# Ledger of designs, part 10: designed miniproteins, single chains, continued (5)

Each design is a single chain, and the fold is of that chain. pLDDT is the mean over its residues in the fold that is shown.

## One batch from the design tools (miniprotein)

Design m16332
Fold by ESMFold2-Fast:
Structure m16332 (fold): chain A 84 residues (1-84)
Amino acid sequence: MLSPEQAAETAANLRAALPGIKADVDRLAQEMEAGNEEALKRAPVLITAVGIYAAIAENVGDRETAEELRAWRDRLQAAYEKAK
């Protein structure tokens, strides 16, 4: 288990990264919906990464961020399944 200090720092760093992660998720979902084949190749990597970020948020006690990241992952996964 991370120390409380390390957990707090990890949560802060993850929250700082959220706008960038959301922008990447939104862009990739839109590109897949537009039929961009290169977006389909990138989707599994981002889906996995967002899932890992959600798990990190849950483990450091940031349930709100974890739920938000899981929702973004699920949206990206749905776009991927529909587009392929």
Scores: mean pLDDT 83

Design m16333
Fold by ESMFold2-Fast:
Structure m16333 (fold): chain A 60 residues (1-60)
Amino acid sequence: SEIEELIEKAKKYSIEELKELLKELEKKAEEAVENGDFETAKKLAKLYYEVKKILEEKEA
């Protein structure tokens, strides 16, 4: 799936790239909520937490 492909790519990202991705995902999730698109907001929130886990593992 598109989400799974993005997660696999994120594993290869630098710490700086992961932080940039997290900011982008947060902004997109906020926009989705403002537009009443709860399904997109849920998907973006899931992606955010998966990317955040990858970042935390790289910082450990």
Scores: mean pLDDT 82

Design m16334
Fold by ESMFold2-Fast:
Structure m16334 (fold): chain A 71 residues (1-71)
Amino acid sequence: GELRERLSRAIAKILRGIGLIFDGEKKLEEAKEKGDEKLAKEAEEEIEEGKRLIEEGKEELKRIDEELKKL
């Protein structure tokens, strides 16, 4: 049902966010080695998007938990 779908989406967002941070950190390291300012900015944007997805997923999990506690 809807609850299971919401839970799956929240978890998927957190996992995607973790992946973006990991990939972004590797990309930022490469940018520093190459002196590539554009690559560094792209890496920082990926890290920030990853953090945003994790926070969105955590907030949805918190909402689900609060709904379940009222039942």
Scores: mean pLDDT 87

Design m16335
Fold by ESMFold2-Fast:
Structure m16335 (fold): chain A 66 residues (1-66)
Amino acid sequence: AKAELIAQGEAYKKKGEEALSKEDYITAAQHYRQAATFYKKAGLDEEAKIMQELADQALKKAAEKL
């Protein structure tokens, strides 16, 4: 159901935020990408786009630390 997909998106978003706070940028990017997938399946295209942008920002930070 749509509510279940949104709940999964929110759960992955929170995991991404937690990983960012620990500067684990690769894990943060993976979680934000999962959140984007669930929001997109729920029809929340704007939220999905925001999650993809956060994932891209996290990957850029990971590359800068290597």
Scores: mean pLDDT 86

Design m16336
Fold by ESMFold2-Fast:
Structure m16336 (fold): chain A 60 residues (1-60)
Amino acid sequence: MKLSYSIVEARLKAAGADSAFAVPGTLYVPVTEAQREAVEAAIEEIRKIDPSVNVKLVVL
């Protein structure tokens, strides 16, 4: 199943991410240490639905 950018971003924000930045092929998500675990768990759930999703965490 293919997920749209909007659905991926909405799921990451629901997990506690404040923002996400899309470039071709990759979504960058800045997180604090406090947000990292919940956002990483959300990324794993997204990858179960669409393993082609490429998300990179930027820890602040």
Scores: mean pLDDT 77

Design m16337
Fold by ESMFold2-Fast:
Structure m16337 (fold): chain A 80 residues (1-80)
Amino acid sequence: SILELLEEADELAREAGELVHQGKYDEALEKLKEALEKLREALELAKKENSPMIPDIERAIEVLEGLIKQVEEKKREVEE
């Protein structure tokens, strides 16, 4: 379901945040990219079902893409 995909994406993003705090940027990026895939799957399902959640899912994708860029930037800063 859409909600299950959103819940899975949220948990992956939470785990990624913990990994960032630990300096494990590569592992964090893997989790964030997996979360992004779940959100994209949720968006496809939402469009198929004409769900009112489409704008919320699109916003979540934009937020997550921004987080990925931030983590990639932070990784570059710590790699000397």
Scores: mean pLDDT 85

Design m16338
Fold by ESMFold2-Fast:
Structure m16338 (fold): chain A 95 residues (1-95)
Amino acid sequence: KEEAIKYLKKADEYLTEAVKHASPELLPILRKAAEEIHDALSYVRKGDFEKAIEEVEKAIKLLEEAYKQSTDPKVREYLKKAIEYAKKALEILKE
């Protein structure tokens, strides 16, 4: 569904902003979250919604972990937005 792709792209945009401001210690988890979002986008495009849901759920867990580890308010704000849009995409995919 196009709406899910829109929200996943928004999540990726905010995650990219978080990466620009993140400490080096957070980069591995943030890059893994980005990989899961990119995989989810690929699965949505293929019509494999079950795998797309799985990858979005993995991305959300990684983003929530990064949020808890982050002390920078700007990084936390971007991660909060990335989580919000990823959750919106998940809601659409589960319809």
Scores: mean pLDDT 87

Design m16339
Fold by ESMFold2-Fast:
Formats: sequence, C-alpha cells, structure tokens
Structure m16339 (fold): chain A 107 residues (1-107)
Amino acid sequence: ALAAEQEAAARAAMRAVLEALAAGQAPEDALAAGVEAARAVAPSPEALAAGEAAARATVSALEGAFALAREGGAGLEVALRTVDSLTGLAEAPDAGARLKERLRALA
C-alpha cells in the first residue's frame, strides 16, 4: 500500500537524520543521509517524496532544538521533548540518548 511505503520511507529518513546528527555530522550531511535512506527504501516517487519531506522536517526540528538548548532553562526542556518525540517516531532510542547529551552540553 502507498501509505505504508510512505511511512517506511519517512521513518527510514528520520532515523538516518537522528543518527547522523547524534554522531555530530553537519545538518546538510544529515539531510543527505536521510534522503539516501529514503531512496533505498522507497519503491515509488510518492514514497521518496514523503521520505525527503520527513528528512527536511527532522533536520529543521533538530536545528530548532539545538537553538532552544543554547538559550537554556525552559528552552532546554522543550528541546529534550522534541528529541523524545522524534526518536519515538523513528524508533531510535540510542540516537535520542546521544542527542540529549549534546543538547544538555549546549545549555
């Protein structure tokens, strides 16, 4: 089913972005990793488009989380919740733990 293919591509893209950023890669490299992961899984243009959109959205959300963590205080708490939400959707708990450590170091 197309919806299942779109979900699989989006989840693969999100996981790749989370792992790349957790490893300290630049946002542009994380985006490229997400798109590549989506392309490897996506059998259709619609599934690939969903994966590419998920990769861009995940990079944008995490860049926002890093910016909020640098403000400290309540911003750090919001940033940590963003990581929890994304890692739950992507089923990437180890990447989530590493990202939270990086966010706490910025506060």
Scores: mean pLDDT 87

Design m16340
Fold by ESMFold2-Fast:
Structure m16340 (fold): chain A 72 residues (1-72)
Amino acid sequence: GAKELAEKALKGAKELLELGKKLYETGTPEDIKRAKEYFQAAASDARLAAALGVYPEEAKEIEKEAKELLEK
């Protein structure tokens, strides 16, 4: 159902943010590019979770963090 989809999207967003942060820390141009792709995916998944109405505050915070990391 919608709740299970939202929980999966929120979990995915968190995992993508953490993977992106680890890649960004390597400092290589290729890893930074991949990290930004992960941050975009995290923002998208968080937005989906927020739209489904499950944990909307947490989802919005994750989307905000992902967007801030994309602007680095």
Scores: mean pLDDT 83

Design m16341
Fold by ESMFold2-Fast:
Structure m16341 (fold): chain A 81 residues (1-81)
Amino acid sequence: MSDAQLTALFNQFDTNGDGTLSRAEFIQFMNSLGFSSIFSNAQMQAIFQQYDTNGNGRLSRAEFIAAVRSMQIQAQIISKQ
């Protein structure tokens, strides 16, 4: 998935128009991509916290893209086991 596609999806889930995603919105997005089959809710929350570099409980677009990229790499590693 390209960064442009991830940006479009971010904007779709940013229903408040604040330019950030809450933890709940991030989890909902991950579930919409089927990541719930690979990652538990607790694991998704841990990834959110890892990429929330501002510590404000929100992900910017750049932090969101980095988090999704990390999860895609981890999913590929897990699926090979």
Scores: mean pLDDT 75

Design m16342
Fold by ESMFold2-Fast:
Structure m16342 (fold): chain A 63 residues (1-63)
Amino acid sequence: HMEELEKLQAEYEKLLDERTKRLIEVDGFPEELARRIAEGAYLRKQGVSPEEIRKRLGIEEPE
C-alpha cells in the first residue's frame, strides 16, 4: 500500500491545485475560501463526514 499512498498524495496535490484554481477563476472565490473548499472535497472522497470537514476547515455548508 506504500506505492498507492504515494500516488494518492500526488493526485490530491494536483487536484487540490486545479480545484483551487477553478474556484478562484470560475466562481471568483477568495484564495483562502477556495482552498478550504478544495480540501473539503478531498476529505469527502476519503469518507470524512460533512460535519468533520466543516469543523476542520472552519466553513459551513449552509450560510
Scores: mean pLDDT 67

Design m16343
Fold by ESMFold2-Fast:
Structure m16343 (fold): chain A 68 residues (1-68)
Amino acid sequence: GSDTIKIVTKDGKVLEVKLTKGLTAEGIAALLEVAGYEVEVDEENQTIYTDAPEEDVKKILDEWDIPY
């Protein structure tokens, strides 16, 4: 649904993230960009593509208490 976004990692893994009140796809993309990674947001498919490996994406999400 519109409240869930997928993150596709450099190593081909997919993480599903629930968008809680105030969390957006753009917000998640910004967290990855601040960490030094490239990101592309596919709004039509509610998917973020990133040059980050799965472990680094999980670490960033964990640091911000974002469930996946």
Scores: mean pLDDT 82

Design m16344
Fold by ESMFold2-Fast:
Order: C-alpha cells, then structure tokens, then sequence
Structure m16344 (fold): chain A 70 residues (1-70)
C-alpha cells in the first residue's frame, strides 16, 4: 500500500542518518536493505545488503536476502 511504502521511505531516511553517524553498523545496513525493498527500490536494497555482508560476512539474513534478489 502507499502507506506502507511511505513508512518504508521514512524508515530508510532514519536508517541513513544512523549509517551516516556509524557506517560500520552492519545491522543498520541490513535494516536499510529491508526498508528499500519494501519501498520497491530493489537496486538500493541489493547495495545495502552487500554492505552489511562486507561488514559482517556471517550475516545470514543479508546473505539470504541477496540470494533471493539476485
């Protein structure tokens, strides 16, 4: 729904602020990937999940989401 997409966009903006202050926060990158995906921004979601995996190669959720999207 439009409400869900709007909420996802706001979530992505807030997560962007967290990442700006702490770019090594793998959890925040993973959450950003989920927010972009819910907003329909698949290319940005892929990049966010890739950053989460670079920071934490054991991050199963990010790896599984990348496998699903690629």
Amino acid sequence: SEEEKAAAIQRAIELGKVIASDPSNAQAWNELGKAYEKAGQTAFAVKAYQEALKLDPSFAEARNELARLL
Scores: mean pLDDT 87

Design m16345
Fold by ESMFold2-Fast:
Structure m16345 (fold): chain A 74 residues (1-74)
Amino acid sequence: HMGSPLEARSLINKARQLLKEGKYEEAVKFAEEAIRLNPDEPSAYRILAEAYEKLGQTEKAEEARKRYDELNGS
């Protein structure tokens, strides 16, 4: 089946939960999968930025924040 916005939303919800649990590496993986299904979803980039920041991946976190801001009109 083709990837859908609902499938992307499910992955985002999972990534957000993993982020809250401190499972930052897993949160990155689920956020990246959500982006593959819906690259225009700002929430996935926000989660990715927060997870990368927690992992000390500052450059990747900055890139994800920039994408979030662009998609969210900021």
Scores: mean pLDDT 81

Design m16346
Fold by ESMFold2-Fast:
Formats: sequence, structure tokens, C-alpha cells
Structure m16346 (fold): chain A 77 residues (1-77)
Amino acid sequence: DEGRALLRARRYEEAAAVYEAEIARDPDNAEAWHNLGLVYLRMGRLAEAAEAFRRAVELDPDYAEARRALASVESLF
């Protein structure tokens, strides 16, 4: 998707804006929260990344990728 392409291009603020717009349209979109967490993680914004991943897990507790991302970020605190 566009947000992931921006993330790979290291255009982090634009990538964040794409996922923030997705969340504004559908706040229950666990994948968008997970992707926003990845953007914050690449920006070094660890607390915000952890919060975004936690929101993804809350929305979909079986979201294995989000659960692994949350555990990984929490190991850095």
C-alpha cells in the first residue's frame, strides 16, 4: 500500500499521515494501527510505537504480527 511504500522510502512523516488518515476513517482497523507503529518504530519514537502496537492487539488479539511487534518494542524499555 502507499503507506508501506513511503515507509520503505524512509518518508516517515508522510507514511504516518497515510495511516493516521486510515485510522480516522476506520478506528477499528488493527492493520493500520500496526503499520503506524512500524512507522513510529523506524522514527525511533518507541513509546508511540508501543502504544500503536498495543491498540492493534486490543482490536485483534490474534494479530500475531502486532503481538510480536509489541513484545519486541517492550523489550527495549
Scores: mean pLDDT 84

Design m16347
Fold by ESMFold2-Fast:
Structure m16347 (fold): chain A 57 residues (1-57)
Amino acid sequence: MKPSSPEWVKAAEAYELVRGHGLSLEEVAKKLGISVETVKRLIEQVDAHAAAARAAA
């Protein structure tokens, strides 16, 4: 499925690494080449979006 926003793809990856693999925010920031603050924002966005998607699925 084609994402509407390119940032959503990075957000999904960050969420999976933190929630699925148990990595720290700093480790995920290093893997994605972004700041810890950006990782926190992306995870919050995906958390809200994933909650809605999981309820629908």
Scores: mean pLDDT 73

Design m16348
Fold by ESMFold2-Fast:
Structure m16348 (fold): chain A 80 residues (1-80)
Amino acid sequence: SRERRLARALAVASILEGAAYFAKKYNPEEIEEVKKLLDETIAELQRLSDELAGTDPEAAARIRQVIERLKKLKEELEKS
């Protein structure tokens, strides 16, 4: 279901926020894998935001805020 997809994508996003920090500081071998997972999670959240834009614009806006945080994390990893 869409709700399960959203819950899963948001959980992965939260995990990736921590993983990006640790990869940059302590585990540079994981940077490429974290970047790949960030791209996959951004793409899924983008689809979910688009699906919700007409029915729940508040939820769509909150998802877009998460996407922007993940994009900034990816930019930080690119500098590593």
Scores: mean pLDDT 85

Design m16349
Fold by ESMFold2-Fast:
Structure m16349 (fold): chain A 75 residues (1-75)
Amino acid sequence: MESLIRRAEEYVREMEELLARAPPSIREEVAARLEVAREALEVLKRTEDVTVQIGALLRIIGELLTVELLLRREA
């Protein structure tokens, strides 16, 4: 609910910060994954179904972890 939405917004903001620091080689992929995370955040905000909320949050976390791995690979 409100606490889950705030946590998800923090994860999306972290991805935005990672996009700003991304080298040109992966910037398009990072931007695409951020868009997927933003779509999942909108689903989380609009649903009252706890199962759907958990699924959306897990998707956001998965995209954040993937972006972090991409950045480590390019370092």
Scores: mean pLDDT 83

Design m16350
Fold by ESMFold2-Fast:
Structure m16350 (fold): chain A 58 residues (1-58)
Amino acid sequence: GKLVEALQDYPAFSEDELAFRKGDVLEVLEEVDDKFVKARSLETGETGLVPKSLLKEI
């Protein structure tokens, strides 16, 4: 998938969401809807839902 950079810290508010820090690189695995993608953290290897608005394409 495409690589993206986190624009801010995100604590994850549910079990389905991925927590990340500003500057973390994530791989987008799939587009879920207009608000969320499923991504994998390159820092931790964990997968989860992340808000699209907090991601920048590299």
Scores: mean pLDDT 84

Design m16351
Fold by ESMFold2-Fast:
Structure m16351 (fold): chain A 60 residues (1-60)
Amino acid sequence: GERYRAVMPVPATSPDELALRPGDLVEVLEEVSEEHWLVRSLATGAVGIVPKSALEPVDE
């Protein structure tokens, strides 16, 4: 899938959310809403929902 990088800390406030630190790389799996993606952490393999605004695209 497409790769993105976290540009800000993302807290996990519910069981469906993924906590991220700035610089964490994720792979987009699915769009959940207009404002949220389901992603997989490349470091941990954990899957969860994150806000699109917390992510920037990375080139290959």
Scores: mean pLDDT 81

Design m16352
Fold by ESMFold2-Fast:
Structure m16352 (fold): chain A 111 residues (1-111)
Amino acid sequence: SMKEKVLELLDRAIELAEKALEIVRKHFPRTSPAVQLAEAALDTLRYAKERLEKGELTIEQVVSLARQALRLFEGMLAEAKAAGAPDDVIAELQKLVEEMRKIVDEMEKLA
């Protein structure tokens, strides 16, 4: 079903958000904007998954939340750059943002 495909994409998005949060937590204090934005992105994706599983959100609403999470993820990368994160850390976070973008684009094709 379309719902099952979106749930699979959400699980992959959540995994990317968890990896990014682990990276930023190693390099920044918990109060940093980069960490706060990564936490907000992960919370948004987990919320979307839980509500979709319960039938409380439409696929279109979930895609909207996934796009919001992508914007938070892009903000996390911008804040990590502004805070002077090492080039290798920035490269790893950029890769995770690009993979998240691909997942969100794939979800939009299903709405």
Scores: mean pLDDT 91

Design m16353
Fold by ESMFold2-Fast:
Structure m16353 (fold): chain A 89 residues (1-89)
Amino acid sequence: MKEEIEREILLALGRMKREIALLIYKRDPSKALEAAELLEEAAELFEEAGDYRGAAEALRRAAELYEKAGKEERAEELRRRAEELEARA
């Protein structure tokens, strides 16, 4: 019961950070870096909750936004991380 509640909270926080990140980027594309950082945080929450698919998707989206922000090395790192998580899903 407690473990299930903790997972539900992590998933809810992850979803919230993901939605906020996407809204920030939609309203102001110059904030791609800030949005990418929030998506990376969302991925960490999904991974902790055991949602490897959700984590991988969030990391791929973060990588796309890091690339738009000129952070190509960081984007590539997150794409590799996403592939690893997908293998566990």
Scores: mean pLDDT 86

Design m16354
Fold by ESMFold2-Fast:
Structure m16354 (fold): chain A 59 residues (1-59)
Amino acid sequence: METRELTLEGHDSAEEAIEAARRVPAVLEAAGRRVLSAEIVAVEPTANGYKAVVRLVLA
């Protein structure tokens, strides 16, 4: 098993950052990865918009 964190930056709103984060498991599964869990651990404003941080557990 492998734990990864992905940071998704440059979104115009918190809602767009969350939507991008919610798509990550489906994108990885389409690429042949097995996602055991996905958790949005942060959504924060940045100088360039909003970021979301997603913690993933992969098989």
Scores: mean pLDDT 82

Design m16355
Fold by ESMFold2-Fast:
Structure m16355 (fold): chain A 87 residues (1-87)
Amino acid sequence: SLKELIEKLLEVAEKTLKEIEEAKKNKKSYEEVLEIANKGLKEMQELVAEIASKYDINDPEVVEALKKVEEILKKIGEIVLEIKKES
C-alpha cells in the first residue's frame, strides 16, 4: 500500500541518518561513511521510484513524506561533508 511504502521510505531515511551519526561518533573514514550514505540513498531512490510507478507523486501524503526525506538528506549531507573536511 502507499502507506507501507511511505513508512518504509521514512524508516530507511531515518536509519541511514542514525548509521551516519554513529559512524561519525566512532571516527569512521570518509569512504566508510560515503558507502553508508550511498546504500541508503539507493534504497530511498528505489522506494520513491516504486511510489511514483504505482501512485500519484503529487499526493499530499507523498509530498509531505518527500519533504521529511529531504530534511533528513540535508542532515546526512552536512555530516558527510564535515567528515570529508576532516579526511
Scores: mean pLDDT 87

Design m16356
Fold by ESMFold2-Fast:
Structure m16356 (fold): chain A 89 residues (1-89)
Amino acid sequence: SPVEELRRLIREAQAKVDAGDVDGALATLEKILEYLEKHKDQLTPEERERLFVELSTILNRLQDLAEARGDEAAVARITELQAKFRELY
């Protein structure tokens, strides 16, 4: 199902953040964004709410990591992704 695939990708993104892999986490989050754009109308409001709470947590953790490293380009990219995810909510 779309929600099961999104949860799998979210777990992959979280694992990359936990490993300190900023570029890998960003790549996975971009895949999540593309998948959500394609399948958003197939999710219930409750499924959408849960997924966006999880995504918000991951994006905030990734932002903290990028800021700690002084990676201004990654911070800008994370901010752009946060805005795009908000538009889908």
Scores: mean pLDDT 86

Design m16358
Fold by ESMFold2-Fast:
Structure m16358 (fold): chain A 63 residues (1-63)
Amino acid sequence: SSLQQGVDRVLGSTSLPEERKQQLRDFVLSHAEELKKMSAEELSKIPGINRVEARLIKGALNL
């Protein structure tokens, strides 16, 4: 899907560990509609998500 391609593009351009990229990919694809409604700041408040990852997620969802 276009969402999967966008997520893979954004995460693929980062230096994050491959295991972490897979975790973020699975999280975003499982919760895409809910996460689209959140700001990057709100995303950074989710347990286990840091500010940099929140911005990456928001970028991936808006492609």
Scores: mean pLDDT 81

Design m16359
Fold by ESMFold2-Fast:
Structure m16359 (fold): chain A 92 residues (1-92)
Amino acid sequence: DKLEKFEEYVKKGEEEGRKAVEEAEKQGLKLTEEERERAIKMGRVKGAVEFLKELDEKLAEETMKKAAELARQGKLEEAYKLIEDAARKAAE
């Protein structure tokens, strides 16, 4: 049940990312494939964060602090993975 909710939050985030890309392109902005992928990935990560906050706000805060440290080191993909992994594990 919690895993199902986690997947719903992630999918909602992905859809928000896709809609942001579609709206930008409607306004005449030409996005690269990498920029589209980044927007979708950011949406997914946002969904995972929102799920964590609903389930355990303190865990969400601690996870975001660790992710920010990885991002400062240039390990952005590892930061994203940390957030999603923490949310998935919390859903178990």
Scores: mean pLDDT 82

Design m16360
Fold by ESMFold2-Fast:
Parts: sequence; structure tokens; C-alpha cells
Structure m16360 (fold): chain A 65 residues (1-65)
Amino acid sequence: IAIVDVDKERVEELTEALKKAGYDVEAFNEPMSVELVSRLFEQGFKLVLNGAWSKETILALAKTV
């Protein structure tokens, strides 16, 4: 799972929460763009999440992988 957000603290908190839940997660402190999302999927990430989305949405999507 990849977490993308310009808010460093929010991405770190979400990354720790997902890792504690047993997910393999990497944090990217940059704006979410089509180019970045495409590159992350090419690198083998199954899910790319925006840290600005609701916590409920992030957790619901994480459960799909």
C-alpha cells in the first residue's frame, strides 16, 4: 500500500496505523498526481491512497488488499 499526502504528519500517522494493522505500507510526502499513481502501480503497489481522504475510506480500501 502507498500513502500519498503533502501533510507529512498525517501521512506518518496513517502509515503507522496501517502498519500496526498488519499492512505493508510506504509513505510519499508529495502531491498526488496521475503520473505518481501510475508509477507506483508500475512498481507493484496494489493500492494507492490519498491521506486527505477520510480515515473511514482509507481503512475500508486497505481491507480490499
Scores: mean pLDDT 77

Design m16361
Fold by ESMFold2-Fast:
Structure m16361 (fold): chain A 77 residues (1-77)
Amino acid sequence: FEEALKEALKKAKELIEKKGKLTKEEAEKIAEEVAKKYNLSEEEKKEILDTLLEIVEIAEKEGADYAIAVLEGRIKA
């Protein structure tokens, strides 16, 4: 699970770096791709999606640079 979550966070970071934002649709796509790759349960997929949706909200409210910093901190943990 932890490796799957870190991969999802890295994918979200790349999109924010390239586009300056992360949409709910992009978050859902990342969660689905990672869940398939790591054979995650529906519950584990939801946990990744919920985490990515928080990042969507952070990027919208506080900006892309702050969201990237949060993602980097979570990836390194």
Scores: mean pLDDT 78

Design m16363
Fold by ESMFold2-Fast:
Structure m16363 (fold): chain A 66 residues (1-66)
Amino acid sequence: SAAEEERRRREINREIVESFEAMERAIGKLILERTPEEEREKVREELEKWREEIVEKARKGLEEAE
């Protein structure tokens, strides 16, 4: 049924978004480990902004892809 297909699609989309978040966090951690102490606060803020942007783009992309 359409409702079952919609539920399946939502579950898959959620897993995709979670995978993007996990990947971004792993990359962010590596960046922070190599960032000088004096720049870490600024880099953390930029990484948080990039995470929000990536997740939002992934969500919109999945919605547009139907």
Scores: mean pLDDT 75

Design m16364
Fold by ESMFold2-Fast:
Structure m16364 (fold): chain A 80 residues (1-80)
Amino acid sequence: SEKIERAKELLAEASRLALEAKKLAEEALATGDEALAAKAKALLAEALRLAEEAVRLLREAGLSDEEIEEIAREVVEEVE
């Protein structure tokens, strides 16, 4: 299904952005750099937006919440 493939792409991108946000947030905490904190927040917001779109596509494809959680776990493990 194209919807499932697109959702996996969006989840992978969301996972990558969330990891970058985590690294920047940790650096912001260590340095007190407010600009890095703001960038981390922006990246996390974009990651959440992409994840929400991915979940919507998976639901439209007829997947259960349990199946969606399994796909999200698999994609996150592949990105990390």
Scores: mean pLDDT 87

Design m16365
Fold by ESMFold2-Fast:
Structure m16365 (fold): chain A 72 residues (1-72)
Amino acid sequence: SMAQELLDKADKLIDEAQKSKDKKKQAELAKKALDLAMEALKIAPKELIPRAIGLILRAIGLLIDSGYKEPV
């Protein structure tokens, strides 16, 4: 399903972000993963909702750890 494909892409981006030692690269990958996981959540069947939420929380954690700042 399209939701599954989006979640698979988000999972790969989170894995790449976790392996990155560059905080800027980590933030960019985590933000991309967050956007994909949130898009997947909008179209996800009930069975995929826990996975989507888990990926969203992991992406947010990586963004916080990377020192991501909201544009002023």
Scores: mean pLDDT 83

Design m16366
Fold by ESMFold2-Fast:
Structure m16366 (fold): chain A 66 residues (1-66)
Amino acid sequence: ASERELLAGVIDVAIGTLKAIMPNLTPEQQKIVEETIERLRKLQEDPEATPEDVAKVLKEANEKIE
């Protein structure tokens, strides 16, 4: 697999994981997770997306939830 294929796969797993945990979150946390999923989907469609971009999105989501 190429670096792009691997990154797309990592993003897909992250989105799936976020969807799986969403029912166990508060309504405020669910809104943050929904916004995070949309940001991750945009990165998955972006041919210039980097692992650092994915890490930044997840870090920002965690900071908003905590």
Scores: mean pLDDT 81

Design m16367
Fold by ESMFold2-Fast:
Structure m16367 (fold): chain A 100 residues (1-100)
Amino acid sequence: GELEERVRELLEKIREARTDEELAELVRELVELAKEARTEEEQELLLEALEEALLKARTAEVAELVLEAAMTLLKVAQTLEQILRAIGLALRAIGLLLDA
């Protein structure tokens, strides 16, 4: 669907992102898309994109945005695997914030 295509586009842009400002802007869009996620495939793609963004995160702002998106995905998670991945992502984001 359109959401899945947009998340795939954002994931590619995240992989290419060179600055924290670019990364933060891309993650802000992922936060909004996470609120609209309804299917298991949509949730899986969002988790993948957020995990990639967190690996590149150099600023507290990006980590805070990833945490917000992960918490949003927890509300719509349909499988135990998705719940555990979202929790793991949130904990990693919190870890980066505490090390800042």
Scores: mean pLDDT 85

Design m16368
Fold by ESMFold2-Fast:
Structure m16368 (fold): chain A 69 residues (1-69)
Amino acid sequence: SLNLSNNNITGTIKPEQFKDLKDVKSLNLSNNNITKIEPGAFKGLENLDYLDLSNNNLKEIPDEALKTI
């Protein structure tokens, strides 16, 4: 499990940033300043059971990125 909450992550989550994390079952990205998540951003998270994107500055729902998990 990977907890990246409250780490001042800003801007765009790009494709392949998590590509080598196939064993991660939980990803917490809450309470950052993420503004966009691109299609394919979560590609490689093959065993992801939990994703928290709350309390970011997302302008839209990242539907295309979420389709990969």
Scores: mean pLDDT 77

